Designed miniproteins, single chains, continued (3). Designs and how they scored, part 89

Each design is a single chain, and the fold is of that chain. pLDDT is the mean over its residues in the fold that is shown.

## One batch from the design tools (miniprotein)

Design m11076
Fold by ESMFold2-Fast:
Structure m11076 (fold): chain A 67 residues (1-67)
Amino acid sequence: SAKEEAIALVEELRRRGRISEEEAEALITAINQGDIERAGDLLVRLLARGRISGEEAQRLGRALGAI
């Protein structure tokens, strides 16, 4: 599912040390709750901090159905 794909990408970013455990947990929680607005806000913050690329943000946003 799109949700499983999104969570897998977040876990990959966490495993590679690209985002913190706290950032990953917050994003996974928002995804699991179906809180697309919160998930989107967290993605924008990660992108603004340079923690993820525009491509990674776009891929995750598409998997969430937000784009």
Scores: mean pLDDT 80

Design m11077
Fold by ESMFold2-Fast:
Structure m11077 (fold): chain A 55 residues (1-55)
Amino acid sequence: RAEELRRRLEGLDLTIQGLEEEAKNSSGVTKKVIQQEIDGLRAERERLEAELAAA
């Protein structure tokens, strides 16, 4: 459902924003790990957004 996809997208956006703030305050391997996690979540967000657009 579109509403379900919208709620999932909102949750992902909040998680990504939180991780981006953590990455800005981190360095070394910790920052790299956080950035990789953000990249993965961004890919999931784009997929859900495409599904929402198709619905």
Scores: mean pLDDT 80

Design m11078
Fold by ESMFold2-Fast:
Structure m11078 (fold): chain A 95 residues (1-95)
Amino acid sequence: MKSIAEEAINSGNPLAERVGRLSKEAVELAKEALRKSTDLKIINGAIGVILGAIGVAFEALVLVKKGTATDDRLNRLVADAEALVEKARELLEQA
């Protein structure tokens, strides 16, 4: 089954592709933090990153499918996805 992030990567829109790739990276880093840590703060943070990353990729995919994707809207989602990758890295370093 293709993930929402993989569908965004295959959407044909280069900014939505970037959102999907960043979302996938954030989820992979957050899953590694969950594997390494028993700290409830890290666990809760990692779950938050996973849900946020899925949400951002889903929003990008919906915008492309509806034909309402603008560069401004997608660049905002890229910035949101980049922030989730950074947060996931910080959680993994603390794990």
Scores: mean pLDDT 85

Design m11079
Fold by ESMFold2-Fast:
Structure m11079 (fold): chain A 80 residues (1-80)
Amino acid sequence: DRQAQIDRLVAEARRLVEQLRQAVKEGAPDEEIGRLLQQLADVLNRLDELDADVAARVSEEASPVLTEAGAERDKRLAKR
């Protein structure tokens, strides 16, 4: 069932967004932040294959957290 797959991937993406937000807030290692970013990208790509409109909506929902993660990575690179 395609709808069941979409619902599962949406729930997975939302959990990854929350985990990424917590990881950035807690100053998690670069490896963990990178892993979460890759997992979220993989889930969003699978959503796009099933339903591009749903993928776009979830990407918009994830945008603030992705921006925060990017800013954190930039700060760490500037200190190195």
Scores: mean pLDDT 83

Design m11080
Fold by ESMFold2-Fast:
Structure m11080 (fold): chain A 55 residues (1-55)
Amino acid sequence: SMERQVAMEAAKTAVKVHDERVKDGNYLDESKGKAATEEIMKAVEEIKRQAELDA
């Protein structure tokens, strides 16, 4: 479905944006940054998984 493709592209964009911020040295407090990164990555994976299940 179109929703599946849109969700996957949004997830890819979120990962790319996050990767760029990490490379720019925009780490939050290292402990908080790690927890936030894990939550963001879980959300991105869940979005991709749900989009594929809706296909």
Scores: mean pLDDT 64

Design m11081
Fold by ESMFold2-Fast:
Structure m11081 (fold): chain A 85 residues (1-85)
Amino acid sequence: MSPEELIELAKKAAEGLVEQAEEVGKDPEKAEETLEKLKEELEELEKAAEEARKAGDEVMAEVYEIAAEAARKAIEIVEKLMKEQ
């Protein structure tokens, strides 16, 4: 897989995660569990991005940052929808 292909896949995955967050946030039973998972995933992605940058792997650092930003957006969407129930 080329660096460009890897970044493109990360962007597509990010878009899908945000779309899924809007649907999950409307389901009270799944919203809380999904929110906990997203917060754990965000912490791991932020650590992975920092480690990749320290290693000089700019491509993987960008991939992890794209995923982390998507997770932050998903968390905000789910939290907002949970409050507005």
Scores: mean pLDDT 80

Design m11082
Fold by ESMFold2-Fast:
Structure m11082 (fold): chain A 110 residues (1-110)
Amino acid sequence: SLEELVRELVRLVEEIKDKIPEELLKEFREFAEEFLASEDPVEKALLTSRMVALVVEAVGLVFGKEAAEELKKRIDEVVEEAEKEGLSPEEIVERVLETAVEFLERLLKE
């Protein structure tokens, strides 16, 4: 579910919390909480974009600029492909969240 993907993303960001600015972590948590409380697909899409931007920034701070650029490129490619396939906003959100979760999990195993 989308809610499970957001909770997984929160869990992964919490694993690096001591390496990122408190303000970034706070903003990320606030957007994640708003996503989980929202029933509006448009609001969920906006919150996903904001959460992903903060994850890219956190990746850059913890794992370096090249890792952040790779994640951003992968997210951009996933969005472009999903839009070409004519996927719903909810399906695009799911693919974006899955991509961020998988990327961060791989970085944390290294």
Scores: mean pLDDT 87

Design m11083
Fold by ESMFold2-Fast:
Structure m11083 (fold): chain A 77 residues (1-77)
Amino acid sequence: MPSPDQLRQALSHLDQALQALDQGDTDTAKQHATQAATLLGAPQFAQQVVDAIDQGDTDMAKSMLRTVKATVEERLA
């Protein structure tokens, strides 16, 4: 299980990925999503988000990022 510090770092990267997608910066979004997935020990999550972005489905990518963000926030509460 990720430490509270790793969860906080992952949350920061998830927020940055969402902000990058809102700005149309897909490269930055992919980088932050990958870093968050590494901190969470969930490589499949990074692949799914990257695939959604590459397919132009930014709504799917944002939904996935928001779902994981909610889970991380619950673990920090």
Scores: mean pLDDT 85

Design m11084
Fold by ESMFold2-Fast:
Structure m11084 (fold): chain A 77 residues (1-77)
Amino acid sequence: EEALKLVAKAAKYLREGNYDEAISYAQEAIKVAEKTDLLLASYAYRVLANALRKQGKFDEADEYIKKADELEKQYKE
């Protein structure tokens, strides 16, 4: 529940164009969800990557998309 609330806040700030807050909340969501909810952690990594891409940090964004894809793959297997 806590991780889900953090992800929701990250997504809200991303939509509002507040990329620093989106990054901050996504990072907190990852810390909470990373070992307990792979799908939620994957989504948090995607929000983080989108915020970084909007700031022109494409290389960092690509690395986090890669992590999101790996977590989603682990969840499906």
Scores: mean pLDDT 83

Design m11085
Fold by ESMFold2-Fast:
Structure m11085 (fold): chain A 87 residues (1-87)
Amino acid sequence: RVEERKRRLLEVVELLERLLLRQIEENPEEGLSVEEARALLEEQRAELEERLDEIARSLDEEQLADLEEALARLRKLEAEREAEEER
């Protein structure tokens, strides 16, 4: 159960990271580079992974359902953006 929740949380983080890096690449505002964003995301992910077990254990059934829904929405958004590039 906890391992399943941890996998879902990591999937959400990975999708958010990819979407964020893409947005920075398309809109390079304030001089924030893709490389700088990657470094910050790596640091934040390391922190999340350290707390991941605690976070996964704290999720109730409603929060888990919200997480699954968010993951599905993020996957759909990524697929739509990928399809636009292939056109």
Scores: mean pLDDT 71

Design m11086
Fold by ESMFold2-Fast:
Structure m11086 (fold): chain A 92 residues (1-92)
Amino acid sequence: MDQERLDAIKAAIPAHYEHLQAQAKQLMAQRDQVLQELARLRQQAIANNDQQMLRQVDAAELQLELLDALVAGAPVETIQQLIEEIYAVRQA
C-alpha cells in the first residue's frame, strides 16, 4: 500500500464508517477462531525464524484490533491510526 492509497483510504473512513462497522460486526462471529489460527502461525513463524510470516501475523492482529475498534464505535481518528499502523507493519 502506497502513501497516496493510504491517504485516500483514511479520507474515506467518515463516509463509510457505518458500513465498515456493520462489516466488522459480521466478522466478529469468527474472531476467536481467527485469533487461535494467528497464535499458531506466530509460533510456526518463530520456530522457522520467518520474518515475513511474523509481519503478516502482526498485520492481521492489527486488523482484528481495527474490527474491535469499529464494533466499539471508536473515534474516526482511532480507526485512521490503526490503518496507519497496519500500513507501517506491511511496509516493514
Scores: mean pLDDT 81

Design m11087
Fold by ESMFold2-Fast:
Structure m11087 (fold): chain A 79 residues (1-79)
Amino acid sequence: MKVEIVFETDSEEQREMALLGIASLASSYGFKIVDVDWEKGRIVLEGDISLEKAKELAEDMKALLEKAGLKVTELRIEE
């Protein structure tokens, strides 16, 4: 399974904090970071897990970012 998330930030510090939070969540779900576009705030995660777990990770990442006041602009799940 592949999960892609894109988010907007007003500062590089907010972007770094968001990326660290996502990396921590991804690791807990058994996903690995396969691509990071620092300028666009885009992260691509990959893991050999079920669609249900990929959806749980996506929901948790969105909740984490929104709670931090960041806007998620794209969230995609692919096989």
Scores: mean pLDDT 78

Design m11088
Fold by ESMFold2-Fast:
Structure m11088 (fold): chain A 63 residues (1-63)
Amino acid sequence: MTPTELMKELIEARKAGDEEKVQEILERLKQEFPGLYQIEEELPTAFALIQRGIDKAIEENKK
């Protein structure tokens, strides 16, 4: 699986509040992409906020 695919799944799990899924994806990142996992550990809030912003923009564009 590509790092982009893992990050997409992680963002989706975070916006859904699925803690089990978040942990599963984080373990995969740690095993396959430790550098990316380090970034995620330091900036998980940034990723969650970005995803929330994207979701809101999509919702507001649906009128």
Scores: mean pLDDT 69

Design m11089
Fold by ESMFold2-Fast:
Structure m11089 (fold): chain A 91 residues (1-91)
Amino acid sequence: SEEQKKLEEQREKAREAVRRWFEAMDIDGDGTVTKEELREWIRKTRDVALSDEEIDRIVDAYLAMYDKDGDGTITLEELLAVEDEFIEKNT
């Protein structure tokens, strides 16, 4: 449906941003990003000085979206699983 297409387009943009972010964060290429690495990435890539509280809120938002295990770690596998789940439910 049109609603599903619009949602998919928004998710594609979000996924592209996350992929670029993930690749830059995952300097070791192990497919895993920790809470500490996420904090350092945000601090390093922003032109504006953010408070620790603002950084924590951004980190928590990303973890809430992708960290299904609640271990404070985001994996590439979790992102791919979300894509597969969406396809399976709509096919």
Scores: mean pLDDT 67

Design m11090
Fold by ESMFold2-Fast:
Structure m11090 (fold): chain A 79 residues (1-79)
Amino acid sequence: GKHIQLLQQALSAQNVEELLNLVEEALKSETNPKHKFLIQVTIGLMLIHVGVGRVVGDSEQEVLDKMKRLVQQLIDELS
């Protein structure tokens, strides 16, 4: 569905803001409560990576790569 297409687009995101916006749009497009919960948990984990990365001195690219791994895992769970 549209939510999977948005998550696939997020794998090509160039920055953290673009990735988060695409995952949030995927959440809005999802109607299955279990899938909504999985997307919400994934967003929470992404925000933890942003916060931890800032403290430990990760680059934006390192944070983005960690977030893209979470998106790939989410796609695999939803497919």
Scores: mean pLDDT 86

Design m11091
Fold by ESMFold2-Fast:
Structure m11091 (fold): chain A 70 residues (1-70)
Amino acid sequence: SEEEERIEKSREFARELGRELREYLDRLVELGKKIVSGEISREEAIKEHGEKTLELALFFYRLEQVTKAL
């Protein structure tokens, strides 16, 4: 039925969104790690990714470090 098709499309959309969100968060954590390790400077990160992305990267990297310490 059309309802079953709509439900399946909604589930597929939710799965894709969840995958994209996970990939995005993983990239943020990796960027934060590179900044904290000195592999990339804050100035280089801002130039490439923007200031807001840098703030998020440092936040999520810090959050991962805290959760690993618990």
Scores: mean pLDDT 83

Design m11092
Fold by ESMFold2-Fast:
Structure m11092 (fold): chain A 67 residues (1-67)
Amino acid sequence: KRNVIKDLLLKELVSTGADEKEVEELVEKGLAAKTDEEMRKYAEKLSELSGVEAEKIFSALKAIKKE
């Protein structure tokens, strides 16, 4: 199912030159995280790849998961 926040996050993360498949895999792992601490670990990895702030990515992942 399409999620607008997820689509916007993926577009922002890959726009910095990060590999799209790797970004998609890490986003899916972040969304599958059962704890906020685990989700933050994936947000930090995505931040390292994209240069986007980890807390911004974490907030987006929480918003996507709530839907």
Scores: mean pLDDT 80

Design m11093
Fold by ESMFold2-Fast:
Formats: C-alpha cells, structure tokens, sequence
Structure m11093 (fold): chain A 92 residues (1-92)
C-alpha cells in the first residue's frame, strides 16, 4: 500500500476537509474522516482510498510535529510499503 500525506502547517480542519474532498474527486477514491490526537486537541484527518491500486492519500492540518507522528502511526497501522510526505504552509 502507498501512503501520500499532505501536512497543512498552520492550516485549519476546514482547509484539510476541502483539500481531502478535492483529492477524493481527483483520485476517484473513497473519502473517510478520522481524528488524530495532538497537543492542540483532536485534528481532522481526511483519508482518500483508491481500491484499484491501494493508494491512500492523507490530508491533515495542525502542528507539524504532531502531524508527522500521526502519519508515522497511520503508515504503521496501514502497513504502508511506501510513504510520501508533502508539507504545505497554509495560505495567509
């Protein structure tokens, strides 16, 4: 399984939701929402799964270090063979 993670530094849960919905439309995958525990409280996690090739796209907003740990934990839980991480600064 391949995991592609987009971390929105300084982003909101609403921005994560919008980006996850866009990724789901682009990928043609199934979108599921979850939560990750962070120092700032629960963060919204958007997961887009494409069954055809097993690709999973993760979009999460919040503190960078907490979200990096969330990605590592999720990669382990999903038994991901490949992990790609993109860090984006929120637009402001």
Amino acid sequence: MRLRATLLVGGSNEEARARAEEAAEELGGHLTYGTADTSAGPSLVGLVRREEDGTVVLVVAGPLEDNRRTVEELARALEADEVEVEVLEAER
Scores: mean pLDDT 74

Design m11094
Fold by ESMFold2-Fast:
Structure m11094 (fold): chain A 74 residues (1-74)
Amino acid sequence: APSLSELLDAFFTLVGEAFEFMRKNNAPEELKQKVADVADEVIELQKAGKLTPEKVKAAIARLKELLAEVKKAV
C-alpha cells in the first residue's frame, strides 16, 4: 500500500495538473474554487494531525470526479 507521504505527493501533483488543465481550457471559476477547497481541506487535516491514507485517497477520488466535471463543462 502507498505511504501517506506518497499519497500526499500524488494528491498535490494532481492538484497542480487540475489547475493547469482548467487554465488551458478556461474552466469556470466555481470549478477552480472546488479544487482549491479540496486542497485546503487536506492541508487543514494535515495541520490538525488528523490526516490518514484513507482521507488522502478520498481527496484524490474527489479531484478525479471534479476533473471529469470540468471535462463536461469545457
Scores: mean pLDDT 85

Design m11095
Fold by ESMFold2-Fast:
Structure m11095 (fold): chain A 82 residues (1-82)
Amino acid sequence: MAEFVEEAARRLIEDIRGLIELLKEKLAAGELSQEQYEELTAKLEEFIARAERAREAVDAEALRKVHAEAVEYIRENADLFT
């Protein structure tokens, strides 16, 4: 379980950081407003913080919940992440 939590959290955090980098590129290209960038980045940073806490606590259920919520959030904003 600990191995699963550590690896899953690491991958989720890396994936979300990649999305933040994509948002920076979209902002620079004028495809995203400053307000949209700030709102999306704040939410993604919240998911990173929650994943880090789940990893520290070795809480598999908390990690599964944050992963599911992150996936739903990205899906709902798919036009901004493609």
Scores: mean pLDDT 84

Design m11096
Fold by ESMFold2-Fast:
Structure m11096 (fold): chain A 89 residues (1-89)
Amino acid sequence: LEKAEEGARLAIEGARLAMKSGKADPTLATAGAISGIGALTTIKYTGNEEEAGRSAYSGGLSAVRAGRSAGNEEAVRLGEEGARLGKEA
């Protein structure tokens, strides 16, 4: 549970940081944020760790793509860590 939650938070932060860079693909950043929020919602209302982990993984990957589109290395790192934690959940 904690890994899925942390992965989701990192995916959201990575997507947010990519958008803050002003050059991110907004579709990819939005996908990262929505999937991360979906993971947190799954944790809050169902406690389904595997489903939350899949959403965090998806969000992290989208945050990585958004970060790369923005040229923001920190957003990429946050997305990679979010995806890793989501996969481990």
Scores: mean pLDDT 81

Design m11097
Fold by ESMFold2-Fast:
Structure m11097 (fold): chain A 84 residues (1-84)
Amino acid sequence: ALTEEQLIEESVAIANEIDLDYVKLAKVLNEQFNISGFTFPKDLKNAEELKNFAEGLKKANSLKSVQEALGIIKEALEILKNQQ
């Protein structure tokens, strides 16, 4: 399994590659992963802000770990990449 650091690094790379649309990311998180109750930080292309976002997702959605939240974020970003 990927570490938290690896999940953050890979997610930041995907977000930078796709020129991330936060409205589309919110839709994927809500519709495909049943994730809600979040507020996007100013820049999800920043590792620290991505980590804080994952911690917020864990708290709002009663997820098992920050690792799980980061995994969901990475999968949602990969879905957006595949839609381009």
Scores: mean pLDDT 80

Design m11098
Fold by ESMFold2-Fast:
Structure m11098 (fold): chain A 66 residues (1-66)
Amino acid sequence: GEEAIKEAVRLLQEKAGLSEEQALATLRTMASLDEEGRALYARLAQRDAGLTPEEAETVVRGARAL
């Protein structure tokens, strides 16, 4: 639901330094991918933005809720 989207946006803002608009754009990009693509994107976010595996799963859940 919207709660999962809000949590994902917050994590992207706090960990990746994205604005709310950039975080939403990132989630929309992930939402346009299949499950394998979302998993790959989450791994890249862990590497580049320092997200934990649990935080990356929260971002994937937010993208699925879109």
Scores: mean pLDDT 83

Design m11099
Fold by ESMFold2-Fast:
Structure m11099 (fold): chain A 70 residues (1-70)
Amino acid sequence: GPPRTVDGTVTRSTADTSLVEASEPLPPPGSPVLVTADGRTYGGVATSETTVEVAGPLPVGTKVTVTSLP
């Protein structure tokens, strides 16, 4: 089927990574995902049923779309 997308929000940011809380369940922990924010796409990995670690510093409160890779 088509890739699954869910909405999320950045809840924590560091110099190198950001944590996203998803509004809906994600693929299993360790699954690669794409995170889209402000027209840019970042690589990420699901770390729990509702959290994603993003490879990049995104500001806390940023609205994102998380897309499961096929």
Scores: mean pLDDT 82

Design m11100
Fold by ESMFold2-Fast:
Structure m11100 (fold): chain A 57 residues (1-57)
Amino acid sequence: MISEERWIPVADEAEAAALRAAAEAEAQKLTDQGYDVRLSTLRLGPWLAIGLEARPR
């Protein structure tokens, strides 16, 4: 089981979008490896919160 929560300072929407895309790519890779994945992203002012949970099937 993988459980990760990160809070990342972001300067603008482009940086936030790039970080979301990277998190989505990571989630897809874990799904391809046979994990059941839950990804959440939330923008809170200058912060981007990314939550990733993965469990084996």
Scores: mean pLDDT 81

Design m11101
Fold by ESMFold2-Fast:
Structure m11101 (fold): chain A 81 residues (1-81)
Amino acid sequence: SSGTSRVEPANAELVETEGETFPLTPESWEELQERARRRSEEVKAESGDPRLRVELVLEFTWDEGRGVQLRGVLLLARRVD
């Protein structure tokens, strides 16, 4: 439930990855998208905001031995009111 508190136009939530890097594959991308979508629904339900938008942000890093690695996925929930 929502009380009276400071709210910002953006709220960040890290989905998958906690300081680790891994290769981006079609399977992992598909799983990340589904997890992000479920998190979006949970954030909306938990927040109780009908005017909440969620954006998916990817963070990559270059590893000489492994190539391009996906480091993190952020769900940015922002209120458009």
Scores: mean pLDDT 59

Design m11102
Fold by ESMFold2-Fast:
Structure m11102 (fold): chain A 76 residues (1-76)
Amino acid sequence: SVIELSEEQEEELIRAGEIYEETGDPSPIAEVLKKYGIAEEYRARIEALLKAAREAGLPREDVEADMRALLEALAA
């Protein structure tokens, strides 16, 4: 499914992503997704992308690590 985000929701996600880049903490991203009720949809999409990348033999260690960190934060 397509995740529909408002401009305000996108701006909060961008800011949370900037915090992750600065601190390595994915919790602000998970909190924004949970706040707007899209955490489950995002979790499912990340899991599907990781599975597709592994099946294609194209897992990028940097991207996989970031996605895994976010999945762990979403599960908390």
Scores: mean pLDDT 71

Design m11103
Fold by ESMFold2-Fast:
Structure m11103 (fold): chain A 66 residues (1-66)
Amino acid sequence: MEALLARFRALLESPGSPSERAKRVVASLPFPLDAAEAQELVDLVRAGRVDAALARFEALYRRRGT
């Protein structure tokens, strides 16, 4: 979990537009997302809500990984 959260945070802090960061995040996930899950995560990243995006990613990972 910690290594995945660190990688996710690094992608959120990478250079580029919020939309480009959101695309990198979705592309780098170790599990597939449905359209609604992907859109929700993208919207949080585009809004610059880093903590909310991290919490959502962790929740999605826990649901898929456990």
Scores: mean pLDDT 71

Design m11104
Fold by ESMFold2-Fast:
Structure m11104 (fold): chain A 100 residues (1-100)
Amino acid sequence: SRKVIEEFVDYMRELLLKVKAGLTSEQQAVLEKIWDRIVGVAVEAVKNKFTPEKTAELVKKVAEREIEKAKSYFTPEQIELVKEAIRKAIEYLKELIEKE
């Protein structure tokens, strides 16, 4: 629903600002594209009333693909921070859908 989408988008924005800190302009642009793709997929899944489990699985698969494509732009430590932020986002999204 609208509330789930708004809360998730806000949390994704918060996580993005935290992860962007200390990154180069090029790395920030790449990270923003990853975030846009994840948000877009999550929003569509919620609008189509996918289950919490199906939504989490879809978002995780998309995120893993986007991170793999962008891996060369980041250090291993930066990739770990991105993965942790996305893990938290997916967990939060699943919780938001379950509470509807």
Scores: mean pLDDT 88

Design m11105
Fold by ESMFold2-Fast:
Structure m11105 (fold): chain A 108 residues (1-108)
Amino acid sequence: SEKEKKLEAAKNFLIEASKNPEELFKRIEASEGMQEDFLKYLETLKELGVDKSLVPALKTIAEFFLEKEVPEEIREVVAEILRLLGEILKSLGEDELAEKLFKRAEEL
């Protein structure tokens, strides 16, 4: 189905991105198109739901973003990314990490 294809694309993107979170962050900083695409992948994972097999990839990306210095120009985008990651991780039982993500998003 179309929903299954969107979910699979989002999952595959997150798994690949988790292998190099620094490169993901650089691409987000450099491109509004990448910002939009990444937010859409996260929205898809939130709306359609995801199983616990994606937790390691999500945690790797989330922990990287929590420690990264955020340029002023992308603060709003990164705050939204942190909120969506937090909501997804909370739905998967990662409450402590989700709370850290929500707090960081409010500080940006």
Scores: mean pLDDT 88

Design m11106
Fold by ESMFold2-Fast:
Structure m11106 (fold): chain A 58 residues (1-58)
Amino acid sequence: LSPRERREAALRLYFTSDPQPSQREIAEAVGISVGTVRRLRLNPTAEPWERALIESLF
């Protein structure tokens, strides 16, 4: 997976999973850093494609 695809997968897992996974679980599942997962949780619309993805989920 590309870095973008990994971040997309992390956003999907966090916002669509029930129960919500921990930052560590998402980082391990997708293969990105815990810091990246934290940024995605705190500011999921920092990039335009992230906003579009979140809109598609809701």
Scores: mean pLDDT 70

Design m11107
Fold by ESMFold2-Fast:
Structure m11107 (fold): chain A 98 residues (1-98)
Amino acid sequence: SEVEKARELLESGEADPELRKKAAELLKKALEEEYEKVMPAMTPAQRAAVEKAVELYKKGLDAIAEDPSRRAEVGAEATAAFRAAMAADEAQINAELA
């Protein structure tokens, strides 16, 4: 798929900045489309947590597209922030589902 090709392009550290930017934009669009599919089934707390994670991931993709040498750094920061956000909202999400 185009999404898989875009991911592989960014993971390989593509030297062409225009190709990196195009790949990041395609991945951001795919992420938004997936969120739209699942969003109607989410509680308000789940939507808030996922929206924050989506925003963080989009910023990470832009940073990697600008400087692929930062991929490991950006990936680690995004993973840590996502886990922290999910943990912070866990009690509220569980309360909404109970």
Scores: mean pLDDT 73

Design m11108
Fold by ESMFold2-Fast:
Structure m11108 (fold): chain A 79 residues (1-79)
Amino acid sequence: SMKEKVEEEIAKLTKELVEKAKDDDTKAQVKAMATGLLSGTEEGIEHAEENLEAAKKSEEAKAIEEFYAKAKKLREELE
C-alpha cells in the first residue's frame, strides 16, 4: 500500500541519517522528527519541527533539513 511504502521510505531515510550522525542527541532528534511526521497530529508535527530546529546546530544540519523536507513530502502523500 502507499502507507507501507511511505513508512518504509521514511524508515530508510531515518536509518541512513542516524548512521551518519556522530552525536547521540542528533540521532535521537532525527528519530523524533520521523515519529512526529508519521503521527499526522498537530502535536506530532510541532514536536518534529522543534527537533528539526535543535538539530540544525549539528554538523549534519544540511542533511537533516533535506531529510525533513523529503519525509514531510512523503507524509503529505498520505493525505
Scores: mean pLDDT 78

Design m11109
Fold by ESMFold2-Fast:
Structure m11109 (fold): chain A 86 residues (1-86)
Amino acid sequence: SMIEELKRKTEEILKEAIEKIKSLPLSEEEKEEAIEAVERIAELHLKALIAELEGDKEKAEELREELKRLLEENRELLEKVAEALE
């Protein structure tokens, strides 16, 4: 099913992201915060995609707004992770 495929793809991407973060020259605390942030981002993104596929546009929009707020809240941390990946 499409939902099972999305879950598998999300899990693969999340696993790769976590492994990369663990290998970065960041503090232990920054790594823990970054892992928590990417896990929450992945969950919201997956839920939004599932809502879109099910035709629930209102729920998909609400989840996308929540995801946008989460990204804004974690902007500085995500920027540090992005710079460390360069």
Scores: mean pLDDT 83

Design m11110
Fold by ESMFold2-Fast:
Structure m11110 (fold): chain A 73 residues (1-73)
Amino acid sequence: MKEAIEKTLKAMRALNEGNLDEARSYAEEALKIDPTNRAAQAALKAVDAEERGDKVSAANYFTAAGLLVVAES
């Protein structure tokens, strides 16, 4: 559980830095640890949205991931 949240935070940091490959890798690692982790699912959706240039969806999913991380902490 906490390890999946830690990987999700690393994914969010990489996404904020514009490192989409690293963000995807960390989000996928979080989902391998806990496939039901809603924060990790939201982080991966934020990466997918950013990759296709959908900045509004990316911002919304990033915000959702952050709120879900806080709820789990």
Scores: mean pLDDT 82

Design m11111
Fold by ESMFold2-Fast:
Structure m11111 (fold): chain A 64 residues (1-64)
Amino acid sequence: PSAYGGLEGVFELEEQGLLLVPFSTAVKSALLGAGYSPSTADKLSSLSREEILELRDRLKQAQS
């Protein structure tokens, strides 16, 4: 899955109340699964929820 798809899945689980790990942990796992380096995934997962939402939206545009 793309980074966009991974982040979208994290937000979907959060909205449903099914996120069983901290939000930052789920974001990091999604980015690692999309091929991001551990250091980049750590840095990006440390952003606020609002900044990660903006990142998701930018990734969606880049995929079009």
Scores: mean pLDDT 81

